Designed miniproteins, single chains, continued (3). Designs and how they scored, part 58

Each design is a single chain, and the fold is of that chain. pLDDT is the mean over its residues in the fold that is shown.

## One batch from the design tools (miniprotein)

Design m9997
Fold by ESMFold2-Fast:
Structure m9997 (fold): chain A 105 residues (1-105)
Amino acid sequence: MSPEERKLRMELMRAFEEFEELALKLYDLRQQAKQSKSEAVKQQLKEQAAKVQAELDRVRARMRELGEELIRLAEEKDPEKAKKVRKAFETRERRMDEMLEATKS
């Protein structure tokens, strides 16, 4: 593994950790909104959830950019390894979709 590939993988790992934390925060906000008896509190929680959703969208876009750069680097050096990196990208996309779906309960 090249130093450049290692740096991208570390950045991607940190971005994925941020995505997971934001997904949990979104889940908590949505659950609190469902349980609240106050319409004003429900509205505030929904607005906070919308802001967290925007942050999730931004982190996901960054993860896609990092993943595409990893695929590009792998394709330049070893096309067979590039297939594995692409499969990992697709698996990560699916996991993110599953986490977001889970926040909707």
Scores: mean pLDDT 87

Design m9998
Fold by ESMFold2-Fast:
Structure m9998 (fold): chain A 71 residues (1-71)
Amino acid sequence: SSSKRKEAIELVEREIEKEDDPATQERLKELKEMIEKNATLEQIIGFALRAIGEGDDRTAKVAVEVLKILS
């Protein structure tokens, strides 16, 4: 729902504000843009797997919290 997507966006924005690493901050901004563009759960899962592959466990954990909100 639009309400759930807004909740997910607000969560990601809060995590961006807490992040000092530029690479992780850019990946979190990419996740926010995906949610704003109505990315599917499959696309967000793919994003989380890519983040894990890049060694960015923090972005992956935030993506999992987004999936919990949207499911």
Scores: mean pLDDT 87

Design m9999
Fold by ESMFold2-Fast:
Structure m9999 (fold): chain A 85 residues (1-85)
Amino acid sequence: SAAEEIEELGKKALEAIRKGDLEKALEYILKMAKLILTTLEDVTKGIGYALRLIGVLIDLELTGDKEAAAEELEKIVEEVVEELK
C-alpha cells in the first residue's frame, strides 16, 4: 500500500539523515513527496506534507542538526501514514 511505501521510504530517509548521507536523504524524501502528491485525495494537505518534507532538508542543510531533522521527518511520516489508512 501507499502507507507501507511511505513508512519504508521514511525509514530509509531517517537512516540517510542520521548517517549524514544528504544525497540519499534527498532521493527518499523526493520519492515520498511524489507518492504523497499522487496518492492523497486532499491536494492541499498533500502539498503541505511535501513542503514540510523539503523543509526538513533545508533546515538540516542550514543548521546541521540531524536529530531535529530526524524527529520532524518521523512526525511527518507518522501523520502521512495515518492519513493514507
Scores: mean pLDDT 86

Design m10000
Fold by ESMFold2-Fast:
Structure m10000 (fold): chain A 86 residues (1-86)
Amino acid sequence: LSDEEIERQARALARGLLAQPPEDVRALIQQDIETLRNSSFPQDVKDRLIGLLEELERHLLAGDEEGAARALAEMARLVEAAEAAA
């Protein structure tokens, strides 16, 4: 994926998540963290992604679309890099 496409998708996802109830956002992020902990990703990738999910939750609960989009874009780039290295 191109950087421009990642940024466009991240902004669209951030907007969609901001439209969700805060309770649903928290539940979704906590489930994603649990899924990551049980994944086959390297530990350093897991730690970074979990940190970005926690950052994403903070931005979404604060109504910060730009911060949420940045966290989502960083996660997408990290996953793409990890998959390319595997």
Scores: mean pLDDT 83

Design m10001
Fold by ESMFold2-Fast:
Structure m10001 (fold): chain A 94 residues (1-94)
Amino acid sequence: MVDPLQLEIEVIGALGIIAATLGAKYDPDVAELFKEAADVAHRLAQSTDPEEAAELLRKIAELFRQAAEKSTDPEVAEWYRRLAEVFEKKAEEL
């Protein structure tokens, strides 16, 4: 789907699911990356250009990869890597 608002909802939804499922395992060291991902998602919602939307999705994927590297929990790291793959794939499908 190429709707930037829908893509923002998916990114924010993913961040919400991470926060809810990881609760007590939430690593404050990745909080800054989550804030950056939210800012990028907000920009994505304002984009009407599929090429720009693809670039922003790739940036979100990169932020999730960085979160995986900073995570001390292997299950959490795997979750972030899978999210990075999902958003990279969405960028390729635009």
Scores: mean pLDDT 69

Design m10002
Fold by ESMFold2-Fast:
Structure m10002 (fold): chain A 75 residues (1-75)
Amino acid sequence: SEADIAEIVQSMKDAIAYIRELYKEGRKEEALELAEQALKILKGHLAKPDLPPELVEPVQEAVKELEEIIEELRK
């Protein structure tokens, strides 16, 4: 359902918020490791034909945000 999709999207947002909080707390290595792991998983999902169409755009947006976080963490 749309509600189930919204819960999955919210879980992705919460995970990204947690990564940002780790960085804010100076836990840069943990933030980078989690961001790289999350990026790998989400890119894997985008490569598979079984991803629900409603999740394609939210996952693409999460991938972009994680790539931006990783670049910032590498500076």
Scores: mean pLDDT 83

Design m10003
Fold by ESMFold2-Fast:
Structure m10003 (fold): chain A 83 residues (1-83)
Amino acid sequence: SLEKAKELLEEGKKYYEQGDYEKAIEKYLEALGLLQSQKEMTEEVIKLEAEIYYNLGLVYEKQGKLELAKKAFELAKLLDPSL
């Protein structure tokens, strides 16, 4: 559900703040999986997917995975140009 994806995004952000980058990525990818399995292609879903990719980019940067970070940020901006 959309609510579950938002919950997973917030859990991922919390792990990121704690320096647990592996768990942050796990939660972000779970959130993306829920949104991508949804038949609902609303503006809210697209914006949430963009925010998840943006946060995934931040955690990849912290891990030194610069190419993955770049791709995540590019996809976030493609989905939400205001990011």
Scores: mean pLDDT 86

Design m10004
Fold by ESMFold2-Fast:
Structure m10004 (fold): chain A 85 residues (1-85)
Amino acid sequence: SAALAALGRRLGAAADRVIALAPELTPQVQEALYAFDMFRRTGKESDRERLAATVREILQRARALGLPQDLIDDLEAVLQGIEAL
């Protein structure tokens, strides 16, 4: 769907910024991108829940590391978009 495609692009852009600013979060970012691809392919609620959980973990770690507020806001918007699907 158009909404899912837009979320994927936004997640990808946020993921690139997280890796650039906090490369130690690369495993969590890769897990989130994998979870997004799985949900995109399956449409299963369990895969959506896994995606939301991985984005939430990245968001919590990004806040703890003091990453820029605009990136935190973008990650929050991505999480809200996933939870609204």
Scores: mean pLDDT 90

Design m10005
Fold by ESMFold2-Fast:
Structure m10005 (fold): chain A 87 residues (1-87)
Amino acid sequence: MEEIEEQRRKALEELEERLDEIARALAELPEEEDILRVVEMMEGLNLPAELLEKLAEKLEELRPLSEELKKAFEEALKKIKEKEKEE
């Protein structure tokens, strides 16, 4: 169990370092629906709210976001922040 948590922490650190790369990859996706699926997966993975906030900001700088996608990021952030407050 401890090893899995350490591996997850290292994966999150690597994800933060690659955040600009991830944002660029998401911005290049042809369908916003694909970006929505990624946001839903990130919500399910219990990523730190700070990482998702930074990703949303970087993505918005690279491409205009629809109201649906902005709302999805808002809802995901609220759910993650609620989980963080319970810890």
Scores: mean pLDDT 72

Design m10006
Fold by ESMFold2-Fast:
Structure m10006 (fold): chain A 86 residues (1-86)
Amino acid sequence: PLASFDEVVDRLLSVYDRDGDGVITAAELRELLLETNPQAQSWSDAQLDAGVQAFLDRYGDGDGVITREELRRAVLPVVEEIKAKR
């Protein structure tokens, strides 16, 4: 069974929010990409930085971090697509 959006967001924050401030920094988001995409281990630093910046530009509010609510918005389409495809 798929977790709720809140459970997925809580798990991501508990793993990647290492200072407990309730946000994911660009450095923590880079680690998230490496952990969630097995091919990312073979990516160049420029490709990882581009992925982090694209995520921040799409889901961030310009403060250079991802909040709980921004992370929920990022996870929502992926979880919905997985549910639709089974």
Scores: mean pLDDT 67

Design m10007
Fold by ESMFold2-Fast:
Structure m10007 (fold): chain A 100 residues (1-100)
Amino acid sequence: SSGQAAIRRAIGMAELAIKELEEASEEEKKKVVENIVKAFQDVLAELEANPDTPAEVRALMRETVARLEEASKIEDPEESAKKAKEILKETIARLRELHA
């Protein structure tokens, strides 16, 4: 279903984002967090435009984007990246529950 495809895409994006955060140098971390926020905002816009997207997936992705936006406002790049990674790991776990 489109809902299952959306969940798989979101999980894949979150897993890639975590890898990018772990591989980023200290100087790159702030830009990587900003890029992750933008990517998740774009996915959320696509999911919200599709009325067939499950409400639970839309709600979780909206919460995830809001939390990532707050993480991106943390001035310390290391703390910002750490918080973003925490949010992404929690999002993956919750998406996997919805996919089951």
Scores: mean pLDDT 86

Design m10008
Fold by ESMFold2-Fast:
Structure m10008 (fold): chain A 57 residues (1-57)
Amino acid sequence: LSPETRKRIVDLVTRYLREGLSEREAIEKAARELGLSPSTVSKAVREEEDRRAREVA
């Protein structure tokens, strides 16, 4: 995945989570909207969380 695609995935999932969707629902909805598999979206979110954890810790 390109860095730009990863950012779009994270932004979309974060938006859906703020709207009150569960993590699973947010991932599935973002995957459907972007034409990606839910596993690809889940992996991108996990990689971004790992990056943020390293910036804070």
Scores: mean pLDDT 78

Design m10009
Fold by ESMFold2-Fast:
Structure m10009 (fold): chain A 77 residues (1-77)
Amino acid sequence: MEKVREILKKVQSNPEVKKIMTEALREAGRLYEAGGSLEELREVFEKALSKVPKEFQEDVKELFETILKLLEEELAS
C-alpha cells in the first residue's frame, strides 16, 4: 500500500503522465461498469503505458498491475 502511494505521488508530479493515467482509469472504469473483462482493462492500461515517458514507465506499469490485482480480488469476492 505505501509503495502505491509513493508511485501515485511521483506520477501526479508530471501533468502529462497524470493526464494519461486519468484518461486510462476513466476508460477502464467505463469498461468495468459495462461488464468488461480484466483482459480488456489490461489492454487499456498497455495502450496508456506506451504513451508514458520512459522515466515513468516502470512506476506506471507497477501501478496498473496493482490496480488489476485489486480488481481481480474484488471480482473473486
Scores: mean pLDDT 77

Design m10010
Fold by ESMFold2-Fast:
Structure m10010 (fold): chain A 65 residues (1-65)
Amino acid sequence: MINPNLSPLAQKEAESLIEDLKNHPLPQYKEKIDEFIEKIKNATSLDELVDISADYAYFLANAKP
């Protein structure tokens, strides 16, 4: 579950990120995607979500289909 101590905006961002990750079409990266989802679920602040989002964007920029 997403951390309920996050602001409503941060909770919405976390939900959006998890949906994007679950719809990721690269099965070879399933474990990495699951790792990002777990990090999002355990995030305690918007700043952590921003860091996770940036790390994920960097990963996608270098990922092969």
Scores: mean pLDDT 74

Design m10011
Fold by ESMFold2-Fast:
Structure m10011 (fold): chain A 59 residues (1-59)
Amino acid sequence: AQLSAEQRAAALAIAAREFPDDPWAAPLAQLVAQEMAEGGEPFSEARLLALVRRALARL
């Protein structure tokens, strides 16, 4: 499934809340949310946070 506008907005809001000072958090949250949607995964804040934290740790 494609990422909905509401899911994209939610991912960006989560990134801004959890990682306000990280310039990579918003683009990574959007990419992670898109990948989850394309993989057929239901939108989950906990899953998104875990994947974004993992991605940021590799930068």
Scores: mean pLDDT 80

Design m10012
Fold by ESMFold2-Fast:
Structure m10012 (fold): chain A 98 residues (1-98)
Amino acid sequence: SKEEIEERLKRANELKEKYKDTDPFKAAQADLLIGLLYKRLGKVDEAEKYFEIARKNLLVGGALQLVLALAPKEGSPALDKYIDMLDHYLETGEVKRL
């Protein structure tokens, strides 16, 4: 639902702030998560803004390829799965797939 996605957006912003000064790579991944959530809501302009921020802050070339690969079409089941994997990683430190 929209309410669930908006709650996840709030939480993703909290994770970004948590990692902002301690882990810039995780902060950039939180920007990616925020972008994916905006894409899921159909807010293309906001999504593109966060994808650009995430891209510029990812220092490893493989991470940039991953950002591009993890941005599937709006509303796809694959998008929801990637959002869940990033959210889980940012909360727990566990890598689910990559």
Scores: mean pLDDT 70

Design m10013
Fold by ESMFold2-Fast:
Structure m10013 (fold): chain A 80 residues (1-80)
Amino acid sequence: SEALKALLESLKEVLETMLADPSTTHEQVVAALRAIAAALAKWDPELSQRMEEVLRETERRGDGRAGLDAAIAELERAIA
């Protein structure tokens, strides 16, 4: 779907902006990943589940930057 591709590209841009911003907090990353997983649940349930897995690992490790990198990689795979 062209609409899904546009959504994925938009979500990737948001995460890349957060990654580039040194003021981005771990809590903001967790909130963003949660929102993205929820947004994708209707469009791509498998990708939504993978984002939920990235969210859980991000919370477990306390590493927001690693969480952003992992989420961006999942979106890039889905766009390709």
Scores: mean pLDDT 87

Design m10014
Fold by ESMFold2-Fast:
Structure m10014 (fold): chain A 83 residues (1-83)
Amino acid sequence: DLLDKGVELKNEKKYEEAAKVYEEFLRENPEADEDLLVFAYLELAESYEKLGKKEEAAKVLEEAAKRFPENAAVKAALEKAKS
């Protein structure tokens, strides 16, 4: 599926392609389970960070935190991105 494809692309260091796949997942599956959406947001942010797109990564994490304010993984990722 799209999430598995994104992970494979990221493992191959194809971060731009991985980011596009995670963006597609979030766009096509806006009502997916929180765990899947959070995974996609975190992987998208990490892909942007690997590409040097720090502002885009922070924006993705802020959107995830706004959508899932109680999610511990999102809170931790946003804290790490600001440090």
Scores: mean pLDDT 84

Design m10015
Fold by ESMFold2-Fast:
Structure m10015 (fold): chain A 72 residues (1-72)
Amino acid sequence: GLLEEIRKKVSTEELRELSDEVQRKVLEAVAAVGLFDDPEVVEAAAKLAYYLLKQGVPEEEIFERLVETLRK
């Protein structure tokens, strides 16, 4: 699926480029879907956020996009 492809394309080093605000939105999105206890889900959500930002998705839309993807 999309998350598996993104996990392979985005390195953990690239996640260091995420702002504190985006990292916080990632944690809030994971918490909103009830998966906050799973570190693999947090990493996948962070990589998805990085991918979306690189595609030009506005930072303000990241939370909504993450919640939509994680609920599927």
Scores: mean pLDDT 78

Design m10016
Fold by ESMFold2-Fast:
Structure m10016 (fold): chain A 80 residues (1-80)
Amino acid sequence: SSELIKKYQESLKDKEKGIIARLEGDYYVVVAVKGVDEVKVGDVLSTSDPQQAKDELLKILGDGATGTIDEKKKIITVTK
């Protein structure tokens, strides 16, 4: 829903850069973005593996970025 997407976006408020991706079916889909041009909301990642998805997103943000995997919510959050 639009309200859930707003909550994801709000979670990045105090970050310089961030990307959140959610597992939808067999694919990670970008659901929130701040401060990056390389990915957009609605983009689908090339992998269904949580660790590979996290590593791909961390590479986009570069050095100093951190990532977390929430397996229950099926989301990956990377921030800088």
Scores: mean pLDDT 84

Design m10017
Fold by ESMFold2-Fast:
Order: sequence, then C-alpha cells, then structure tokens
Structure m10017 (fold): chain A 106 residues (1-106)
Amino acid sequence: TDAARAEIQRLVKEGNELYKKGEFEKALELYQRAVDLADEHGLDNTVARINLARVYEKLGKLEEAYKVYKQVYEDLPSLPFVREMLAYIYEKLGKKEEAEKVRKEI
C-alpha cells in the first residue's frame, strides 16, 4: 500500500540519520523493520537490505553482512555497489578467490 511505502521510506530515512550519527545498533533496528514491513506487503526491500548489510559491516558483523549482500547480489547482480561490498566482505572473511571472481563479473 502507499501508506506502507511511506512508512518504509520514513524508517530508511530515520535509519540513515542514526547511521550518520554513528548509532549503528539503532540504525540496524530501523532498517530491519523496513525490510520486515516491505516483506509483509510484498514491496521491494532492496534499499533497506543494502543499508542493513552496510550497518552489519559497521558493527563488525561480517557474516551477517555477507549473507545479506549475497542475497541482494543473487537477486540483482548488476548493482556495482553490491558487487564491490560483497567482494570486500569475502576478503574480510578470507575468501580471496571468491572476491576476485565477483569483481571480474562483467
């Protein structure tokens, strides 16, 4: 619904403001709520998922960031930002071969 779309945008905006302030745990909560609300209404959650993965990275939760970025990459492999962040997380997890493969994909 339009009301759900507006609420998702509000949650992402507020999460971004918290992220800028370094309040990563609170930003995580708002981005997770945005993803959940989008899923409940069958709406696109791509922006919220990307922001969720970014905040997991800032919190040092690299495995959680990897899982989210990998899912977005599998859904939308043409997004350069997602490809670069997935490669970065692969390197942090010691998966250098997988990181190089992702970067070399067209």
Scores: mean pLDDT 82

Design m10018
Fold by ESMFold2-Fast:
Structure m10018 (fold): chain A 78 residues (1-78)
Amino acid sequence: EAEELLRKLLASPDGLSPADLRRLLEALGTSVAEIAERVGVSPATVRNILTGKIRPVGDGILVQADILQLLLELKEKA
């Protein structure tokens, strides 16, 4: 469920597994490439933030916030 996966993402500094990330994006009707284009970062940056491979610091915190806000808006429209 998109809501459960979003809650898990917001509650955990470890991010989502690649499988859970794929499930979330499919449920929201989006892709890593679309998120990257809308936020203005690389697809690799989006994947690394959402899977917890990178802990955002400084300006990276704003990028993470923009990604999370976009996912919440997409869930609200679904």
Scores: mean pLDDT 76

Design m10019
Fold by ESMFold2-Fast:
Structure m10019 (fold): chain A 88 residues (1-88)
Amino acid sequence: SDDEKLVRYHYARFKLVLIIEEARKNGDKELVEKARKLYQELMDAVNADDEERFEKILKEIDELVSTNPELKKRAENYKKRIEEQVKK
């Protein structure tokens, strides 16, 4: 559904913001560049209506978040909040 697509898109963007913030805090320049590239690729996939590319980018974002338990917890908490907002 359109609501589910909107939730997935905003959740992916939020996860990328968390990754960038953590990477900047830790001085991890390579991770900042990787996350920024994924952010651009996410926007490109949405603009092209490319579902296959979109799913691939979501998987790569999830893999980055899964390497950090604190980021995973923060992302999951945000997902619950955004799902409630979209259902209104």
Scores: mean pLDDT 80

Design m10020
Fold by ESMFold2-Fast:
Structure m10020 (fold): chain A 113 residues (1-113)
Amino acid sequence: SEAELKELEALKEKAEEELKKLKFTEEQKKIIEQLKKGAEKLLELLDDPLEQKELEAALAITEKLIAEGKLSKEEIEQALTVFGVGETVAKSTGKRVKGSEFLEQLKKAKAAK
C-alpha cells in the first residue's frame, strides 16, 4: 500500500532527524553498526517494498531507543536477531520476530517512560 509506505517513510525520517540531536557512547555505536550491517544484508534479500520500509523504520526507531537508553539487553538481542538472521527465535521471547511485529513492539516501548 502506498499509504503504508508513506507512513513508514515519515516515521523513519522523524526518527533519523531525532537521532541527529543525540550523542552516542562507543558501546552504543558498536551495537548500531551491527544492526545497520545486518539490516543492509536483509534489505538485499527482501523483494517487498513494504517489508523493506518496515525494516528501515524499525532500524531507525531502534537506534533512537538505544541512544535514549530505553531498550533492555533482551530487547537489544531481539533487535540483533531481527536485523541479523531473520530466522532465529529471540531468546527473551521464545518467538520468531518479523520486522512488522518488532516495529509494533518498539512503538509500544517508545510510549513507555
Scores: mean pLDDT 67

Design m10021
Fold by ESMFold2-Fast:
Structure m10021 (fold): chain A 70 residues (1-70)
Amino acid sequence: SPAVELAREDLRADEEELEKLEKDPSSFSVIEKVGLLMRLVGVITQAELEGDEELKKRAEELRRRALEIL
């Protein structure tokens, strides 16, 4: 569905931001860190609603990584 394709694109952008944050944790403000976490939760929710288990697993892994450094 178009919504799943948009969620996949959002997840790719979120992964790029997470990689920057993991390399330099001080590069992000608290608001930016919370924003990233909320966007990842949005992708997880969309994947769950659409039954896309692989997208959900990928988003949950990125959320896990984000929570380790927040």
Scores: mean pLDDT 84

Design m10022
Fold by ESMFold2-Fast:
Structure m10022 (fold): chain A 80 residues (1-80)
Amino acid sequence: AQVEDNLNALVIALRNNDEQLAAERLFELSKLLPRGDLLERLINAAKPLNLEQKQTLLKLVKVLALFTDDQLAILEEGLA
């Protein structure tokens, strides 16, 4: 529930261009999930997002330093 609720809130925030709320939800998710699990969950949750919203997600992930360079490459491919 907590993980799913935060993922749903993240998607809603990105769709509404609320970068501050999206960053807050990403930070909470980073405390709840190991990086590998967070990576898979973000790729799946981002499916309803348009290209601009996916680019915002990628920007926020980079700013928050949530992933290694290798994991970031996987996220970029998964969001394509």
Scores: mean pLDDT 87

Design m10023
Fold by ESMFold2-Fast:
Structure m10023 (fold): chain A 85 residues (1-85)
Amino acid sequence: DPEEQRRRERILEEIRRAREEFEEAMLRVVDLRLNNASQEEIDRALEELREAYERLIEALSKLPELSEKVAHMQKNMDELLAGML
């Protein structure tokens, strides 16, 4: 079904973008810490990181085969975010 295939390709593209945004947000926090940025800038970057992680979970949730991974990420969101920083 070409329509179902296009829908799946769109979801995979959303996942790729969300993953890239998440990786960029993580690197931004690391960069700010290494360059002795203000706590205000670090706090904003941490909020952006949390939002990017939530967007990644949302994108992944659109694929049924990833439901177990999504449940794990949702449950451990705060612990995983704390461990990345």
Scores: mean pLDDT 81

Design m10024
Fold by ESMFold2-Fast:
Structure m10024 (fold): chain A 120 residues (1-120)
Amino acid sequence: SIEEILEEIKKILEEIKKVDPRLRPVMDAMIRLIDTIIEDPYNLEKIEELAHEVRLAIIDLKEKHPDIPEEIIKLLEEVVALLMEGNQYLNDGDIEKAKEKFEKAKELLEKLLELVKEHK
């Protein structure tokens, strides 16, 4: 189910926070976004606000930690875009495409976790 995929994503985000504490503000913002998609996927105003908070956290991460690989920053930006696309398909009633976007977000987060472990 979509809820199972989103809960799996939250687990990966919690793991990333443990491996690299510098990413904690971005991970926490993404967890809040995902919690809102699970609880109230049709609250487009709140979801867009939370996505904006994630993007601001990514900008702040780049400014405070310029040594973080650009690939990590790009993956974070792509994950937010995929979560927003997935929620939009969910709002449109396209459950299969929503699931596809959330699964792709999960795959990129698994790649991000691997990269973070390598650059520890």
Scores: mean pLDDT 90

Design m10025
Fold by ESMFold2-Fast:
Structure m10025 (fold): chain A 65 residues (1-65)
Amino acid sequence: MVSEEELDAEVIEALGLIYYAIGNLEKDPQAKAEAYRKAADLFAQAPGSEDLVNEARKKAEEAEK
């Protein structure tokens, strides 16, 4: 049904979750914000992940303040 190339969308979502977890564990504000931004960008590429995009962006903004 989905092409094998479409399967990469699941990998992108998984990478987003990994970066989101890294952001939660990072102690440096800049590294924390960068990890959350990467997570948000990855989630934005995966359809249906709007909640995760919003959460990651919010966390990135909080980390930059």
Scores: mean pLDDT 75

Design m10026
Fold by ESMFold2-Fast:
Structure m10026 (fold): chain A 93 residues (1-93)
Amino acid sequence: MAEREELLRRGRELLDFAERARRLLTTPSSELGGAEWEQARADLGKKLRGEIAARIAAGELPDLPPSGETWREYVELVIEGYRAEGEALLAAA
């Protein structure tokens, strides 16, 4: 009923966000189509950095060894987290 519809809506929103974020971050600049998309990728990067910092402060992200790849690893974890949560909500519907 209404609960199922809400789970489906929320799940789809999270999966859609995860896919868009992954595509925007992994698409080469030459394929983004212009400065507006470069800016969108930069803005998304800032948002993800803020969220990663908040999740680390809250103890929600795993303690990864410090490395040059830590940022990329955390971005991948956050995007995967959204995807997994979205799939779980759809499965619960």
Scores: mean pLDDT 69

Design m10027
Fold by ESMFold2-Fast:
Structure m10027 (fold): chain A 118 residues (1-118)
Amino acid sequence: MKEEKLERVRELFARWESRADGLAQELEKDPARFEALATPLEIEVAKARIDYKKNGTEEAKRKYRLALVRYLVELLRQGDPEAAVETFEAMAEYFEKLGDPENARIFREAAEELRAQL
C-alpha cells in the first residue's frame, strides 16, 4: 500500500471509531430506547466499545475491533459498490500492517463477495 493511501484509511477508521463512541454514548444514555431502535450490529458495536473503554484489555479491544469491522462492512455495502470494494481492499492491507489478520480477512472476503456481484 502507498503511504498516503494508508494514512487516508487510518483517518477513515478513526472517524468510524468516533461513530462507535457515539453509539456507546446513546446506549449508556437510554439503553431501552437504543436497543429498540438500533440494528443488531449497532448494539454489538456499542456494547463492545463500552467494554473496551471500561476494561482496556486486549480481548475487549479485539471484540470491539471485530464488531466495528463488521458494522463498517455493512455500512459501506449500502453505498457505491466499486468504491466499497476499493475501501475494503485498502482496509485489508491496513489491518495486515497492524498485525490483525482476522480483520484483514473479513475485509478481503467482503471485497471478493461484493466484486462477484459486479
Scores: mean pLDDT 82

Design m10028
Fold by ESMFold2-Fast:
Structure m10028 (fold): chain A 87 residues (1-87)
Amino acid sequence: MLEEELAIDEEVRRLLLEALRLAGEVAPKTPENASLLTAAALLLIAGDAEGALALLEEVVRRMREQGAPGAEELEELVRRARELLEK
């Protein structure tokens, strides 16, 4: 059903945009995180939600390794987006 596919795509995009915004605010200011966030933003602009999600998942992993606050909130957004994409 095309309507369901469009609704899922819009929700995924919204979750990824929210995750990108949150990560930009709370992620540690490292070159690796900056590179991942920039690449994720470019992939979202290009319409590659799966690629953007994979990069945001890597940011969550790095934030957890760094003990950064906000990793749990970002992980929730990223997990929800992954669930919608994997169906």
Scores: mean pLDDT 79

Design m10029
Fold by ESMFold2-Fast:
Structure m10029 (fold): chain A 111 residues (1-111)
Amino acid sequence: MEVADVKGDTSAVIEVRPGEEAEASATFTALEDAKALQITVRNLSAAPGEVEVEVYVNGKLVARMRLRSGETKTVTVPLEVKAGEKITLRVRARNLSDAPARVAVAATPLK
């Protein structure tokens, strides 16, 4: 099963059932050299509750965070990338609420 290569920024949206965990991954090709990756995580869930999110870049755990409904958190991860290199983003979200959760993750290379 082929992972779609996305140029530039990558984003994933994860839907998580009550009390369960879900995972999504995306691979993208860097268009330019970068020294860091900015990761933005948003809990888009309408119902009150929290989600625990783990973010992995190229197989390495780079961030772990807990987000309330409607909360956004941003982390900057040092990562030296050359133009044409592939970056794999993997996100694991755990829904701590009794309602369905929706989590958005975006990754932006920084110079």
Scores: mean pLDDT 78

Design m10030
Fold by ESMFold2-Fast:
Structure m10030 (fold): chain A 77 residues (1-77)
Amino acid sequence: SNRKKAEEYKKLGEKYEKEGDYKMASYYYGQSAIYLYKEGKFEEASKQAKKGSELAKKAGDDYASEQLQKDADYLAS
C-alpha cells in the first residue's frame, strides 16, 4: 500500500541520515512525501518534503533542496 511504502521510505531516510549519507536520506524522505501525498496525508507529506529539503542542503544539492521546499510549501497550503 502507499502508506506502507511511505513508512518504509521514511525509515530508510532516518537510517541514511544517522549514517551521514545526506544525499540518500534526502532522496528517501522525498519518496516518503510522494507516497503520503498519494494517500492524501498532505501535512505529513509536507513535513517529509521539508526534512528532505534540509538534508539536500546539507548534501550540497541546492537544486533538490529548493524543489523539495517548494513541494513542502505547496502541501502545507
Scores: mean pLDDT 89

